# Ledger of designs, part 72: designed miniproteins, single chains, continued (2)

Each design is a single chain, and the fold is of that chain. pLDDT is the mean over its residues in the fold that is shown.

## One batch from the design tools (miniprotein)

Design m6491
Fold by ESMFold2-Fast:
Structure m6491 (fold): chain A 79 residues (1-79)
Amino acid sequence: SKIEEYIKQVDELIAEVKRLAEEVPDLDPAEVERAIQQLEEFRKKIEESSVLEAEIHLAFAQMILWNMRKIAEKVKKES
């Protein structure tokens, strides 16, 4: 189903945040944990959502990874 595809995409976003933390060890562990918790909350929302609502939640989940990548870029430049 479309919902199962979106859940898989959020699981991939969580895996990417974890990989980013491994590649950039100077990332704040508290910020990493917060991002993962927010992604897990969006995963739950998607499971209980209509397809349209799930697409909106997925877009917000994608923004979380985008923000984490921007934070990581700054950390790399300042390290």
Scores: mean pLDDT 87

Design m6492
Fold by ESMFold2-Fast:
Structure m6492 (fold): chain A 84 residues (1-84)
Amino acid sequence: SLDDLFQRVLDRVRSLSLEQQQELFQALFRVGADLLTPLSSRRSIGVLYDFGLISQEERDQLMKASDDQLRQLTERILRILGQK
């Protein structure tokens, strides 16, 4: 399910080293992920793919999600990155 995919992505983000989390945060900030707009949330998925955190199939599945669902995922990722 999409919820299972979201949980897998969040768990992968949590498993990153502090250095990798900082690099990911900087890349997400560069695409405006903190603004939580539809466009910036979708660009965040591209960043996750570029970092090797999701497969092409997972990226394609995430790109079919609603803007609200992608906003929720992006917000949760930023929350994880902001806790360390």
Scores: mean pLDDT 85

Design m6493
Fold by ESMFold2-Fast:
Structure m6493 (fold): chain A 94 residues (1-94)
Amino acid sequence: LSDEERLALAEEAVRHADEAVEAARAGDAEAAAEHAARAVEALAAAQGAAVDPAEIVRDTLLAEAAAGHDMARIAELVARAVRESAARLRAALA
C-alpha cells in the first residue's frame, strides 16, 4: 500500500471507532461490535498486519452486551487505542 492509502485506512479506522462508541452509547450492541471490528480491521490493514483481530473484537463486545456489562466502556477503550495507533502512523508517514 502507498502512504496515501495507509493514511486513508487509518482515517477509516478512526471513523469506525467513533461510530462504535456512538452505537454502544445508544445501546445498539450489533452496530457497536461491527463498527469496532471494522475499525481494528482497517487499522491492521494500514499497518500491514498479517493478523485480523476483527472477529475477536466483535465477539468480545457482543459477549459483554449479552452479559449485561457496559459495552460502551470497551468501545471507548478500543476507540482510544485506534486513535493513538492512527496518530502514530500519521506521524511516521509525515
Scores: mean pLDDT 82

Design m6494
Fold by ESMFold2-Fast:
Structure m6494 (fold): chain A 60 residues (1-60)
Amino acid sequence: SPREQALLAAVKVANEALKEGWSPEKVRERAYQEVSKVPGVTPEEAKRIADAVADAVAAL
């Protein structure tokens, strides 16, 4: 489903962020970009997922 593809994209961004030491702002930007490439994901949903990923990485 589009949501499953979006979550997979988000997980890939989170893993790269942890490996490369990205700032929360950069994580949000990259997550939004990658999630937005998934067909059927709305801009609002992509923003919510990107914010959630950035918050999760920052909490580690």
Scores: mean pLDDT 83

Design m6495
Fold by ESMFold2-Fast:
Structure m6495 (fold): chain A 87 residues (1-87)
Amino acid sequence: SQERVTREIGLELRAIGLIIDAELLKKKIEEGADPKEVLKEAEELLREAREILREARRLGSETAVRLAEEAIRKAEEVIEKAKELLK
């Protein structure tokens, strides 16, 4: 249905947005941004990416699942880097 296609595209675009945001956070931390602030933002990205993954799995959208899993991986990479800098 048109409604289902709209939801699938919406999840894909949201996941792509989180991937971009995670890459921007990675760049910010590499450029000397406060690791505490980056950690907070990356943890929120991870929470949103996990929700998108749950919705994508329920909807059966393979593309949205793949993109959400990539967003989770990218957010986790930023979290690990921020935590290491806080030691």
Scores: mean pLDDT 89

Design m6496
Fold by ESMFold2-Fast:
Structure m6496 (fold): chain A 88 residues (1-88)
Amino acid sequence: MREEAERMGEMVADFISQLKSATPDQAKRARKEAVKSSVLSMELGSSKRVTSSVAMRAAELALQGKTLTDDQIRDYVDQSQRRLDLVS
C-alpha cells in the first residue's frame, strides 16, 4: 500500500538522519528520496525487507547530496532481492 511505503521511507530516513547527525535540510532531502524509493520498490512487488534496504540506501546517498534515478532504484531492488535469495 502506498501510504505504508511512504511511512516506511519516512521512518528509515529519520533513523539514518539521526545516525549520521544530519542537518534539517539534509534530513528533508533524505525523507524525500527514501519515500520515493520505498514507493517505487513496493510498486515493483518487493518485500518490506528489500524496500527498507533501498530506502536506507536512498537516504544515505541523499545525505551526501546524491539522488537515485528510477533505474538505479530498480537495480538496487533487483540486487537486494537476489542477495536475500542467496542467503535464504
Scores: mean pLDDT 78

Design m6497
Fold by ESMFold2-Fast:
Structure m6497 (fold): chain A 93 residues (1-93)
Amino acid sequence: MDALAERLQAIIDAGTAAGLARAATSANRDEDIAAVDQSRNIGLSIIQNLKNGSSLEELISFARMAASIAKIAGDDVSAATFREMARLLEEYQ
């Protein structure tokens, strides 16, 4: 479990860095930074639920739902981050 949690953290950290880099060129920087922070918190909640014993199937479903919501909101960086998290969780099934 710890190795999976560390790999999920690396995906979240990469997604956060990419989101912040995008926000740096945005007209709505503060709003985009807040959106990046919110997506980071959602990603961290997936790791917390994994550590609390949630099933991989439930976590995959949640990550896919989060990716879909981010895509609908136009947040392609967060959508890609959540898709990568779901893919990694599936590899551990």
Scores: mean pLDDT 87

Design m6498
Fold by ESMFold2-Fast:
Structure m6498 (fold): chain A 132 residues (1-132)
Amino acid sequence: MKETLEKIKEEAINEAKKAADDVYRIVQRGLEEGLPEEEVLARVQATLEKHRDDLIKKVREILKENNVPKWLRGHIISDVEKIADEFFAKMVEAAREAVRTGNLEEGRKKLEQIIKDFEKKVDESVEKYLAL
């Protein structure tokens, strides 16, 4: 179980970092091209939905490959979805502020903080499952 949860943690953190990089690039390009805020945010939302789907698919594969019981798979997937949804919503808000202010460096710092908070939340979730 510990190795399975560590693998899920690694994949979740990697996906969050990729999501943040994509959000940053979308905002940067949107500002350079003078795109409307709502168009930039629609692109951010679309990329985050893809990262969410990719993450959940990967988590499902890891749980299946490691023969995790069906009842426990449901709980782990639900927790991953909740954490991903919370932190991707924060990335949307960071993107919105960066577009409104034109401050890409502040946006980058906020995305980096969101990733750190995400890593902490994932660690707390892993510890709960290891304490069962």
Scores: mean pLDDT 88

Design m6499
Fold by ESMFold2-Fast:
Structure m6499 (fold): chain A 90 residues (1-90)
Amino acid sequence: KENQIVNLIDKAIQIAEESGTKEAAQLALEVAKYAIKNVKNPSRDFVNRLIGQALRAIGLELDAADKPSPESKLKELKSIYEQIKEIIKE
């Protein structure tokens, strides 16, 4: 469960980095924030990993261009978000 969430967030960050857009970076950050807020009884190590991923997404947003994102990349990010919601709800 924890490894699945971390791997999905890493994939979201990679997609945001490849997109190079603020919107994609903001979505990746939103995914990480959702996991931090909604994971039940997380270990300290897991929380620290999620915070690190959120900080990486913030860095991408700061460096990203304010230009349109590829719709395919936004759809992938939204799919990852829904997958994380399902894993957390279990």
Scores: mean pLDDT 83

Design m6500
Fold by ESMFold2-Fast:
Formats: sequence, structure tokens, C-alpha cells
Structure m6500 (fold): chain A 74 residues (1-74)
Amino acid sequence: SPVEEALKELERIAEEALRALEEGKLEEAVQLMNKGGQLARDLEATYELSEEQKERLLALEKRMVRAYTLAARA
């Protein structure tokens, strides 16, 4: 489904952003996070998501915000 494909892409973007944060590449990580955020907003605006799918999006967002906050403090 288009929703599952978008969620898979968001998971991939999150993994790339986390690797960039681990490598100290904050600017690259922010660009990836912005790309992911836009894709998530477009997905929510276009499709009616299940509660499970909404929870997956929220979990990814929280994980990225936490990782960025910790990396930016280093």
C-alpha cells in the first residue's frame, strides 16, 4: 500500500538521520529530519491512518527529537 511504502521510507530516512547524528553531521541530520517531517505531514494529510500507523509515526518523531537533543548537547 502507499501508506506502508511511505512508512518504510520514513524508517529508512530515520536510520540515515541517526547515523548522521552519531557521526556528528548535524546539518545533514537536520536536512534528513526535515525531509522525513514533510513526508509524514503529506502522508497524514492524504490518507486516513490506522491507530497503529499513527503510533509508528509518533514513535519515529519522538526517537529523532530525542537523538538530536542528545547529539546537540555533545
Scores: mean pLDDT 82

Design m6501
Fold by ESMFold2-Fast:
Structure m6501 (fold): chain A 101 residues (1-101)
Amino acid sequence: SEKLLKEAEEIAKKAEEEIAKTDDFLERLRIAIETQAKILELLSELGLAELEELSITSDNEIVAKYIDSELGVRVTLKARISEKGEMLLTEYKVEQLEPAP
C-alpha cells in the first residue's frame, strides 16, 4: 500500500504542475479526471480493486472507492482542485468491509 500511495501522489503532483499552466476551468477539470483514471488503472494493475464509486462533488473533489473482495477491504481516494488550479490528494483510506464478529 505504501508503494501504491507514493505512486498515486506522484501522479497527482504531475497533474498539479499541468493544472498550474492553465486558467481554463474545464481544462483543469479534464486533467483532474484523467489523473483519477490513471490512479484507478494503477490500483487495478495491482489487483486491488473493483470500482464501487467514481464521482466529482460540487466542490470539485474527485472521489474513487474500490473494493477488494479477497482482502475484504474498501479503498477510498480523494483529490481536490483549488480555485487556483492546485490539485491535492486529500485522502487515502483502507477500511475493513466485514462487520466485526
Scores: mean pLDDT 64

Design m6502
Fold by ESMFold2-Fast:
Structure m6502 (fold): chain A 69 residues (1-69)
Amino acid sequence: QAATDAQIAALRAQADKYEKEANEHEGRYVRLLLEGGSPEEIEAHRKKSFELRDKYNALRAQADALEAA
């Protein structure tokens, strides 16, 4: 089970990286909204934050499934 524990840890670490990137993009689009940035830039950062959120949620779900098995 040490190999499974290492895999779970790796998945969680990767999810944390994607969450950090998602938060950076979310912060950027929020700032652009407040400062009157271009709609194109706002939408690009919003889409990227949602894409990254989906990725880290999937990785965390995979890690949780392995932990539950």
Scores: mean pLDDT 85

Design m6503
Fold by ESMFold2-Fast:
Structure m6503 (fold): chain A 96 residues (1-96)
Amino acid sequence: SEEDEKFEALSDITAELLRLIKESNNPKAIELFNKYGKEFAEEARRIVAESTDPEERRKKLIELQKKYLKKMAEDLRSITENQEKVDEILKKIDEI
């Protein structure tokens, strides 16, 4: 489905961001990942608790993951040496 394709794309983007975090060798990048991961988890729990329609819930979770991956990538851009790769990831997020 279109939603399944979006989930796959977001998973691939997450893997690329994690690779950049590891390559940065900067503790601030790990702190950023943990911060946004926690905020995502808290907001995702709210969506799951409040949503009665499975398809609407899925769409909201996709939008939430996209939002937090974008925030993480934007903040990571200031602390990574590979700014071009972050810009590529940001473009991929916007295409979802």
Scores: mean pLDDT 85

Design m6504
Fold by ESMFold2-Fast:
Structure m6504 (fold): chain A 103 residues (1-103)
Amino acid sequence: MEEKLEEVIAELEKNDLLKPYAEFVRWFAERVGPEVALLVAAEIYERLGDTEKAKELNELVKDMPEEVRELARRAVDLFIKIMLGFTEYEKELERVVEELRKL
């Protein structure tokens, strides 16, 4: 899992426009672990239109509970809002991370 996560982060870092997403995936992995971080990466790739990469990553973590998947999707939604300047969502993102850490 960690090797695949580092591959994904390195891939995102190659594009200057996607570096904030790479940093977000790394930040998430440090707090909730590589499997949940791969769910976050899969959601990012899906939103970027890279459906094949999203499917590949989702297959690696297919046994993750739906509750974890929903929280990972919520984290990506919140991160995008923060990147658009809605910094009030930072506390909500922290709550999502805390909920994932309890599971």
Scores: mean pLDDT 85

Design m6505
Fold by ESMFold2-Fast:
Structure m6505 (fold): chain A 80 residues (1-80)
Amino acid sequence: SELGRRRALVESHAVMYSLSLALSIEGLSLQEALKLAGEAAEEAVKIGRELIEVKSVEEAIEAAEKKAREIIEKYREEKE
């Protein structure tokens, strides 16, 4: 279905972006980076899935990536 394809695109982008951001943080072990990526991806996927029902794929991807970035930025701020 078209909705299924749109969902898969948004989820794939959310996961890949979360992984790329978390893995770019210097000083994190691979295990720590993967855990952070998982947490960011989970929340990003939730936002993306909600938005694809009412928004374009591009808008849903942008919102999902923004959510992932917010989570990872918050982690950096809390870490000092």
Scores: mean pLDDT 84

Design m6506
Fold by ESMFold2-Fast:
Structure m6506 (fold): chain A 80 residues (1-80)
Amino acid sequence: SRQQQVQALVAEVDRRVAELVERLERGEATPEEVQQVAEEMLALLDEAIALETDPETRAQLETRRETVRVLAASALEHLA
């Protein structure tokens, strides 16, 4: 179902964000890796938003998208 597809996309985003945060905490992430992971996560969230028909859930996905954007920006500033 579309709901299962949205859930799978969100789960993948959550997994990739957790992995990026762990790598950042270990000092193992590069700026290039942060940019690539962020772009991939934003693309997955854009797909989830496009599939989601419930306005409240869509708003939550848009909030998650903004969280990923802010995390990436903060990480890139820290690595500079």
Scores: mean pLDDT 86

Design m6507
Fold by ESMFold2-Fast:
Structure m6507 (fold): chain A 84 residues (1-84)
Amino acid sequence: MKELEELKRKYEKLKEFIDLVIEAGLNPSEEKEKKLQEFGKVVVPEILEMLKEKYGKLPESHEEFVRKLLELKKELEEKVEELS
């Protein structure tokens, strides 16, 4: 139970962050950038830790960062579905 709840929490945070990144990229605005910055202060440290654990190094470019975020989201989604 606790393991599934923790995975769901991580998945929800990552999903929300990815949605904000994509939306800010497609339709850039000061409001969206501010939301991304505020949310990112809470979520980015945890995401960076997960990326470093999984890939052994931090992404070198913005494109690599986004690609690895999408891969991580997919893995967490599959794990949540498997455990639910």
Scores: mean pLDDT 73

Design m6508
Fold by ESMFold2-Fast:
Structure m6508 (fold): chain A 89 residues (1-89)
Amino acid sequence: MEAERLKEVEKRLEEIEEEIKRLEKEIKELEKQLEEARKNNDKEKERELILKIVGLKLRLLGLYLEGLLLRRKAGLDASEWEKKLEELN
């Protein structure tokens, strides 16, 4: 594995973690707005907020899946490197 490739994976994981934090904050804010819309019986606003929250939650799930796959890929690459070192010894 190239050192440059590991740095790219680490940078992408940092970007994913930052985006997850931003999405979680946005979802919490929208959930507060949804609770207010429900209290005010604003059915149109409630529907709009539900759709936005669902969309953000789907994006959040995608980021978690990408992060897990990247972590597994980094672990697999390290295991293959350890095997190659054992074969050379």
Scores: mean pLDDT 75

Design m6509
Fold by ESMFold2-Fast:
Structure m6509 (fold): chain A 88 residues (1-88)
Amino acid sequence: LREKAEKVLKLAMELMKVAEKSLSGVEYSSAMMLGIAAAVELELGDEETARRSVQEMAEIAIKAAEEAGDKEAVEKARELGKRLLEEV
């Protein structure tokens, strides 16, 4: 569903913004690609693959924020990751 894919893409972009200062260039590229892939996968009707993509994206963002010691970013990334999984 297009509306569902658009919501996932918006939440993925919010997650990227929360984590961006904590992410390395490689982590940023990987997380961004996973967020885009999840939206495309949802438009194709592959909810299982989309779920895996958003889960991996959230794990990258949360880990990066934890390693950076940014407790606020960790909490926000966890909430956005949960919301992403609920939209899939």
Scores: mean pLDDT 85

Design m6510
Fold by ESMFold2-Fast:
Structure m6510 (fold): chain A 87 residues (1-87)
Amino acid sequence: MSQEQKLIEQQKKRKELAKEIVKKLDDGMIDMIAEELGVSRATILAAIRGDPAARAKIEERLAELEKKDPAMAAIIRSYLDYLRGRV
């Protein structure tokens, strides 16, 4: 195996690993938000993709959370905005 072939293989492995890590982080964020709001993962994904019924349900749960923990509600809103650009 040439040194150049080894470098190309290492770069491919790093790119694939980076993609998997980012996907796992995005998936983990979606799952954590779903658990915190007491909704399904599918509802979060539908809301991110622009489903008005799913968005209304998420907003209802966020409004309830905001009454108890406004800081957590703000964090979740920021993550949903981030995920909208990633999904």
Scores: mean pLDDT 75

Design m6511
Fold by ESMFold2-Fast:
Structure m6511 (fold): chain A 98 residues (1-98)
Amino acid sequence: KTVEGRLKAAENARKRLQELADEIKKVGSDKPEEAEKTVEEINRLMDEAVRDYEKAAELYKQGKQDEASRYGGRASRLVDEAFRKAEEALEKFQKEKE
């Protein structure tokens, strides 16, 4: 139940971050290499979060709930960092539009 919910949340976050990545590429069209580097950083954070969610699910199945909670918490923080990075990039490119 809880594990399935977290995996669904991760998939939804990845989809939303992909939408933001597409917007970053559009807003940062004057600096495509910088926009691409930002998208790569966002993808790296999401890949780390997915690995931590998978580790949390494995630990949960083993009855190691405390360890599972720590990995799940780290994954959640990585997702939050990815969203923050995307928001900061959009604001930066919008300000640099001039």
Scores: mean pLDDT 78

Design m6512
Fold by ESMFold2-Fast:
Structure m6512 (fold): chain A 81 residues (1-81)
Amino acid sequence: MLSDEEIVELLRKALLSYGFSEEVAEKAAEFAREMLKRGASLELLRAFLHEAITALDAGASQEEALERAKALAEERLRARE
């Protein structure tokens, strides 16, 4: 199985491949690492990645796309019942 750091590195590389800058991809990687520490599932990380890519494709700036993805992940981490 992949370690948390390997998962974070794969997410960072995926964002880079979709056109995110190294700086934004690193911020996303740091947030993903914190999500994993808070017990986030791989499915939540996939949703985070998908939201960031979808927002960028819809014409959002890289920082706007990252903030939308972070908001989705934070809501799902806090709203679990």
Scores: mean pLDDT 82

Design m6513
Fold by ESMFold2-Fast:
Structure m6513 (fold): chain A 90 residues (1-90)
Amino acid sequence: LREVARETAERASPDEETLEAALRAGDRTVAWVEANRDHLAAHAESTAVATDLMGVALDVNRSLPSSTPADVAIEEVALAILRALVDEIR
C-alpha cells in the first residue's frame, strides 16, 4: 500500500509535499489494518483480505489517467480499499 501510494503520487504530481502526503495515507491504511487484524480474521481470512486489497489498489492505480491529481488518485485508492473491505466483512 505505501509503495502503491508513492507510485500514484509520483505519477500524478511531481512535488515532494504530495509524495509525503501519499506516504502518510499509506502508513495510516497499514496501521488501520494492523489494528483491526483480529477483527478481520474473525470475519474474513486475513490473507484473502490482504490479497484482495493489494489487487484493488493496483487496479485503481492502473485505471486512473496519468493526468489525475495525486490527491484525487490517493482518495480513489483509499475509497476502493474501504469498499473492498466492506464487501469482504459485510
Scores: mean pLDDT 60

Design m6514
Fold by ESMFold2-Fast:
Structure m6514 (fold): chain A 64 residues (1-64)
Amino acid sequence: LLEEGRRHVELAREAVRRGDVESAARHAAEALRYGMKLEEKGDIEGAKEVRDEALEVLRDAGLL
């Protein structure tokens, strides 16, 4: 879960670097979904890390 969330954040950042806003949005959304699953399992720190990084990517993509 944490590793999958981090992977989606990384893929979203790579998409932003390429100017691929659609892929960035999709991967950031998946990262947020993993953040929710982490919080449900009690990994509050992991959930916060993944969520905050996904939101940063969305801001960098101009989607926030």
Scores: mean pLDDT 83

Design m6515
Fold by ESMFold2-Fast:
Structure m6515 (fold): chain A 107 residues (1-107)
Amino acid sequence: PELERARENVRVLTEAAITHLEKAIQAAKNGDRDKAIEHVEAAVRFLEAALDVARTAGLPDEVIKALQEAIKHAREAIEALKNGDYDKAIEHLRKAVEAAQKAVELA
C-alpha cells in the first residue's frame, strides 16, 4: 500500500535526521563548530526529504507541521553555531529532536 510505504519512508528519513541532530549536539558540546554544522546540514536534508514524501503522499497536517518545526529549529541551530552561541545551538537542536520524534510518532 502506497500510504503505508510513505509513512515508513517518513519514519526512516526522520530517524536518520535524529541521529545526525544527536551527533550535532555532541559536536557542539565539544566546541566542534564545523562538525556540528555538517551534522545539522545532513539532518536538514533528511528532514526536507521526509517533508517532501509526507506532502506528496498527503500525510496528516500534524506530521507536516512537526517536520517543518524540526527543520525550523535545525536551521536556527546552524545560525547560532555560526555566531559561536553553542548553548543556543544546543537548545535549538534539542527542540529539533523533539519535533522530529513527534513526526516519527505521528507518521
Scores: mean pLDDT 92

Design m6516
Fold by ESMFold2-Fast:
Structure m6516 (fold): chain A 67 residues (1-67)
Amino acid sequence: MAEELFNLGLEYFKKKDYEMAILLYELLIDLFPDSKLVPEAYLNRAKAYEKLKDYEKAEEDYKKVEE
Protein backbone atom coordinates (compact mmCIF):
# COMPACT_ATOMS: atom_id res chain seq x y z
CA MET A 1 0.00 0.00 0.00
CA ALA A 2 1.19 3.56 -0.68
CA GLU A 3 0.83 4.54 3.00
CA GLU A 4 3.05 1.61 4.10
CA LEU A 5 5.81 2.59 1.65
CA PHE A 6 5.56 6.23 2.79
CA ASN A 7 5.79 5.33 6.49
CA LEU A 8 8.66 2.90 5.88
CA GLY A 9 10.50 5.66 3.99
CA LEU A 10 10.08 7.96 6.99
CA GLU A 11 11.50 5.26 9.30
CA TYR A 12 14.62 4.79 7.17
CA PHE A 13 15.04 8.59 6.90
CA LYS A 14 14.99 8.80 10.73
CA LYS A 15 17.64 6.05 10.85
CA LYS A 16 19.72 8.17 8.40
CA ASP A 17 19.47 5.44 5.75
CA TYR A 18 18.72 8.01 3.05
CA GLU A 19 19.43 5.61 0.18
CA MET A 20 16.73 3.19 1.39
CA ALA A 21 14.32 6.10 2.04
CA ILE A 22 14.85 7.28 -1.57
CA LEU A 23 14.16 3.75 -2.90
CA LEU A 24 10.92 3.48 -0.90
CA TYR A 25 9.65 6.88 -2.08
CA GLU A 26 10.62 5.95 -5.67
CA LEU A 27 8.58 2.72 -5.36
CA LEU A 28 5.58 4.71 -4.06
CA ILE A 29 5.75 7.16 -6.99
CA ASP A 30 6.21 4.37 -9.57
CA LEU A 31 3.59 1.93 -8.22
CA PHE A 32 0.99 4.46 -6.98
CA PRO A 33 1.34 7.54 -9.27
CA ASP A 34 -2.25 8.70 -8.54
CA SER A 35 -1.84 8.52 -4.74
CA LYS A 36 -2.42 11.67 -2.66
CA LEU A 37 0.96 10.85 -1.06
CA VAL A 38 2.89 11.40 -4.32
CA PRO A 39 3.64 15.13 -3.69
CA GLU A 40 4.83 14.31 -0.14
CA ALA A 41 6.92 11.41 -1.51
CA TYR A 42 8.65 13.80 -3.94
CA LEU A 43 9.22 16.30 -1.10
CA ASN A 44 10.68 13.68 1.24
CA ARG A 45 12.80 12.13 -1.54
CA ALA A 46 14.18 15.64 -2.27
CA LYS A 47 15.11 16.02 1.43
CA ALA A 48 16.86 12.62 1.35
CA TYR A 49 18.79 13.65 -1.78
CA GLU A 50 19.88 16.85 0.04
CA LYS A 51 21.22 14.71 2.92
CA LEU A 52 23.29 12.78 0.34
CA LYS A 53 24.39 16.13 -1.19
CA ASP A 54 22.72 15.25 -4.50
CA TYR A 55 21.40 18.77 -4.92
CA GLU A 56 20.53 18.38 -8.61
CA LYS A 57 18.14 15.46 -7.98
CA ALA A 58 16.74 17.24 -4.90
CA GLU A 59 15.87 20.31 -7.04
CA GLU A 60 14.16 18.10 -9.66
CA ASP A 61 11.94 16.53 -6.97
CA TYR A 62 11.13 19.91 -5.37
CA LYS A 63 9.90 21.13 -8.77
CA LYS A 64 7.48 18.16 -8.94
CA VAL A 65 5.82 19.38 -5.70
CA GLU A 66 5.09 22.81 -7.29
CA GLU A 67 3.07 21.07 -10.07
Scores: mean pLDDT 86

Design m6517
Fold by ESMFold2-Fast:
Structure m6517 (fold): chain A 90 residues (1-90)
Amino acid sequence: SIKEIGENLLELMRKEAEKMKSLSKEETIAVAKRILIGMEKLAELSGDPELKKITEEFKKKFEELVEKDASKEEIIELVEEAIKKMEEAL
């Protein structure tokens, strides 16, 4: 089910977010990009407008953080915010 796929992605995101604290900034950006791809696929498969909105907001903010050379901590915070919003939407 879409809910089961979403819960599995959410669990993976939580583990990756914790892992990010010990990774380099470049590795953290790479992980965040993979998380975004997963979120985009889930939004597409579900057709859920709330998941699409959360994904588009994450994408926009992530691109802004990368462009301004934001800290690793800001990128991790954005991922943690996305996880919380997805929990509330699922």
Scores: mean pLDDT 85

Design m6518
Fold by ESMFold2-Fast:
Structure m6518 (fold): chain A 80 residues (1-80)
Amino acid sequence: MKEKLAEKVEEALRQVPGVPDLVIRAVRTAVLSAKDYEEALKAVQAVLDNAVKSGLITPEQAQRALEAAEKAIEDVKKEE
């Protein structure tokens, strides 16, 4: 379920200190547009990479956010 995946990823990213709401919203939109779990993870990574390039987050924050998103995706995948 795309909405459940997007919600879990959003919740996971909100627990990462210093990630702005606009980045979290962009990640949520990217996840909702993904056709499968692998595309969702790639979309999250692309949003986070662009946020680092734009100076919105640090590379360390992006790595933490990606790890949180990967865990959320894995947890949802195990339920389905």
Scores: mean pLDDT 81

Design m6519
Fold by ESMFold2-Fast:
Structure m6519 (fold): chain A 104 residues (1-104)
Amino acid sequence: NSSIKALEERIKKDPENSTLWARLSYRYARQGDYETAKYYMDRATQLLSQHPWDSRGWSFLSMSYYLLGDYESSRKYAQQGLKQAKFQEDVVSYQMAQSVLEGL
């Protein structure tokens, strides 16, 4: 509850931050609110298309698709997150993306 509220407050200050939209989609998917998760996933996908270097955003988006049972999209976006994380040396994003792929 407090985690979702904090992400919503951050999005108000930084509405083009693709990682925040992707994280919020993941939080709603974790709660089983798939309708709300899909709304935030669509927004995250649009922003990530404009910011393809956002490795963490791709990784959170892949986790959201995994929770929705869309393993094809999950794999696709996890691979994108992994590729960008490796390029940027972002260890946290790399581990997140790799964990999704290992769970598929």
Scores: mean pLDDT 85

Design m6520
Fold by ESMFold2-Fast:
Structure m6520 (fold): chain A 66 residues (1-66)
Amino acid sequence: ATVTVTITGDKGAITSRAEVIGPGESVTLRGENPEVRTLSSGEVLVTASGGTVLFDPAHAEITVET
């Protein structure tokens, strides 16, 4: 499975284990069982075997391909 997170707004930002992704950028994670969950902060955490991405859902789009 592949999970791609794309920043769609001017104020969006993604933080991965190894990098911070700015507006207009994307990060792709690959994994057998991608997991998407909403934290109490309102941020969304995406976890896959390729890594972890934390972002504000108001300014990002998730695409999952199995």
Scores: mean pLDDT 64

Design m6521
Fold by ESMFold2-Fast:
Structure m6521 (fold): chain A 66 residues (1-66)
Amino acid sequence: SEADRAFAEALAIDEAVAELARRHRNSESVAFDMYMRGLSLDGTDKGKAFRAAGKFMFAVLEEERK
């Protein structure tokens, strides 16, 4: 799934960020925070991890809505 691919990407870059996203996967506020951190850290590995984690969380939230 899209969520699985995004999670694998985050996990490959930063395990702690991926685990935080997994723990809070149903939280819209945490998903938004991950997205904003990804933007603020753009061009860094940490920013890539937050971007992937945010993508994972938004994909989970979309699946929960169906």
Scores: mean pLDDT 83

Design m6522
Fold by ESMFold2-Fast:
Structure m6522 (fold): chain A 71 residues (1-71)
Amino acid sequence: GLEELVERLIAALEASSNPVLRAAAHELRKAKTREEIKRILQGLLEAHKQGIPVPEEILALVEELLKLLES
């Protein structure tokens, strides 16, 4: 479900040495609403667009989570 995918994403982000990705993990742990989660996921996609190296596993999890958050 949503919780399992969020925990997998947090684990993948925390495994990174990149401070931007680690900060995103911290924000996801604090997120209480679907809107907060979606905002953090959009931030990760923007970081990738700006050239920050985001592993393919993280991008795949972000896409899967955004699909679940769509109404």
Scores: mean pLDDT 84

Design m6523
Fold by ESMFold2-Fast:
Structure m6523 (fold): chain A 79 residues (1-79)
Amino acid sequence: SSELEKLAESMAEFAAMVLEDRTEPVTITEVLPISVEEAEELAKLTAKLLEERGLEVLDVKIEQIGDSTKLTLTVRRKA
């Protein structure tokens, strides 16, 4: 959906900004009122945008918390 695309772009932009002066992996955590399936799609969209910026996703963790989903991504610069 367009909302997931906007979230993916925001997450990718944030990761790129944080990693501009860093070589160590960073962890991004978001709690969103979306399903686990939507969080999986968001992670895939974010990974694609990160790849276009020379970054990669090392780890993805998705957890249901009540009616929300917690998405955690570990991101670094490509080796």
Scores: mean pLDDT 85

Design m6524
Fold by ESMFold2-Fast:
Structure m6524 (fold): chain A 69 residues (1-69)
Amino acid sequence: SKEDILKKLEEEADKLRKQGLDSEADFLQKLIDYIKSNPSLSDKEVQLLYEVSLGLVTMSRKVLELEKE
């Protein structure tokens, strides 16, 4: 459900923030705020946003890892 996805996003944002990945955490928080402010979004649309956003966060983390070595 939408509520389950929001909970997962909030948990991921919290984990990223604890790891010092504040930009990635802020990105997920903006997505959470967007979903909460747009109740007309379907569960399928929210699921797609979740999958795409996690993919972008993963790519961002990999880029940062590559820059260090």
Scores: mean pLDDT 81

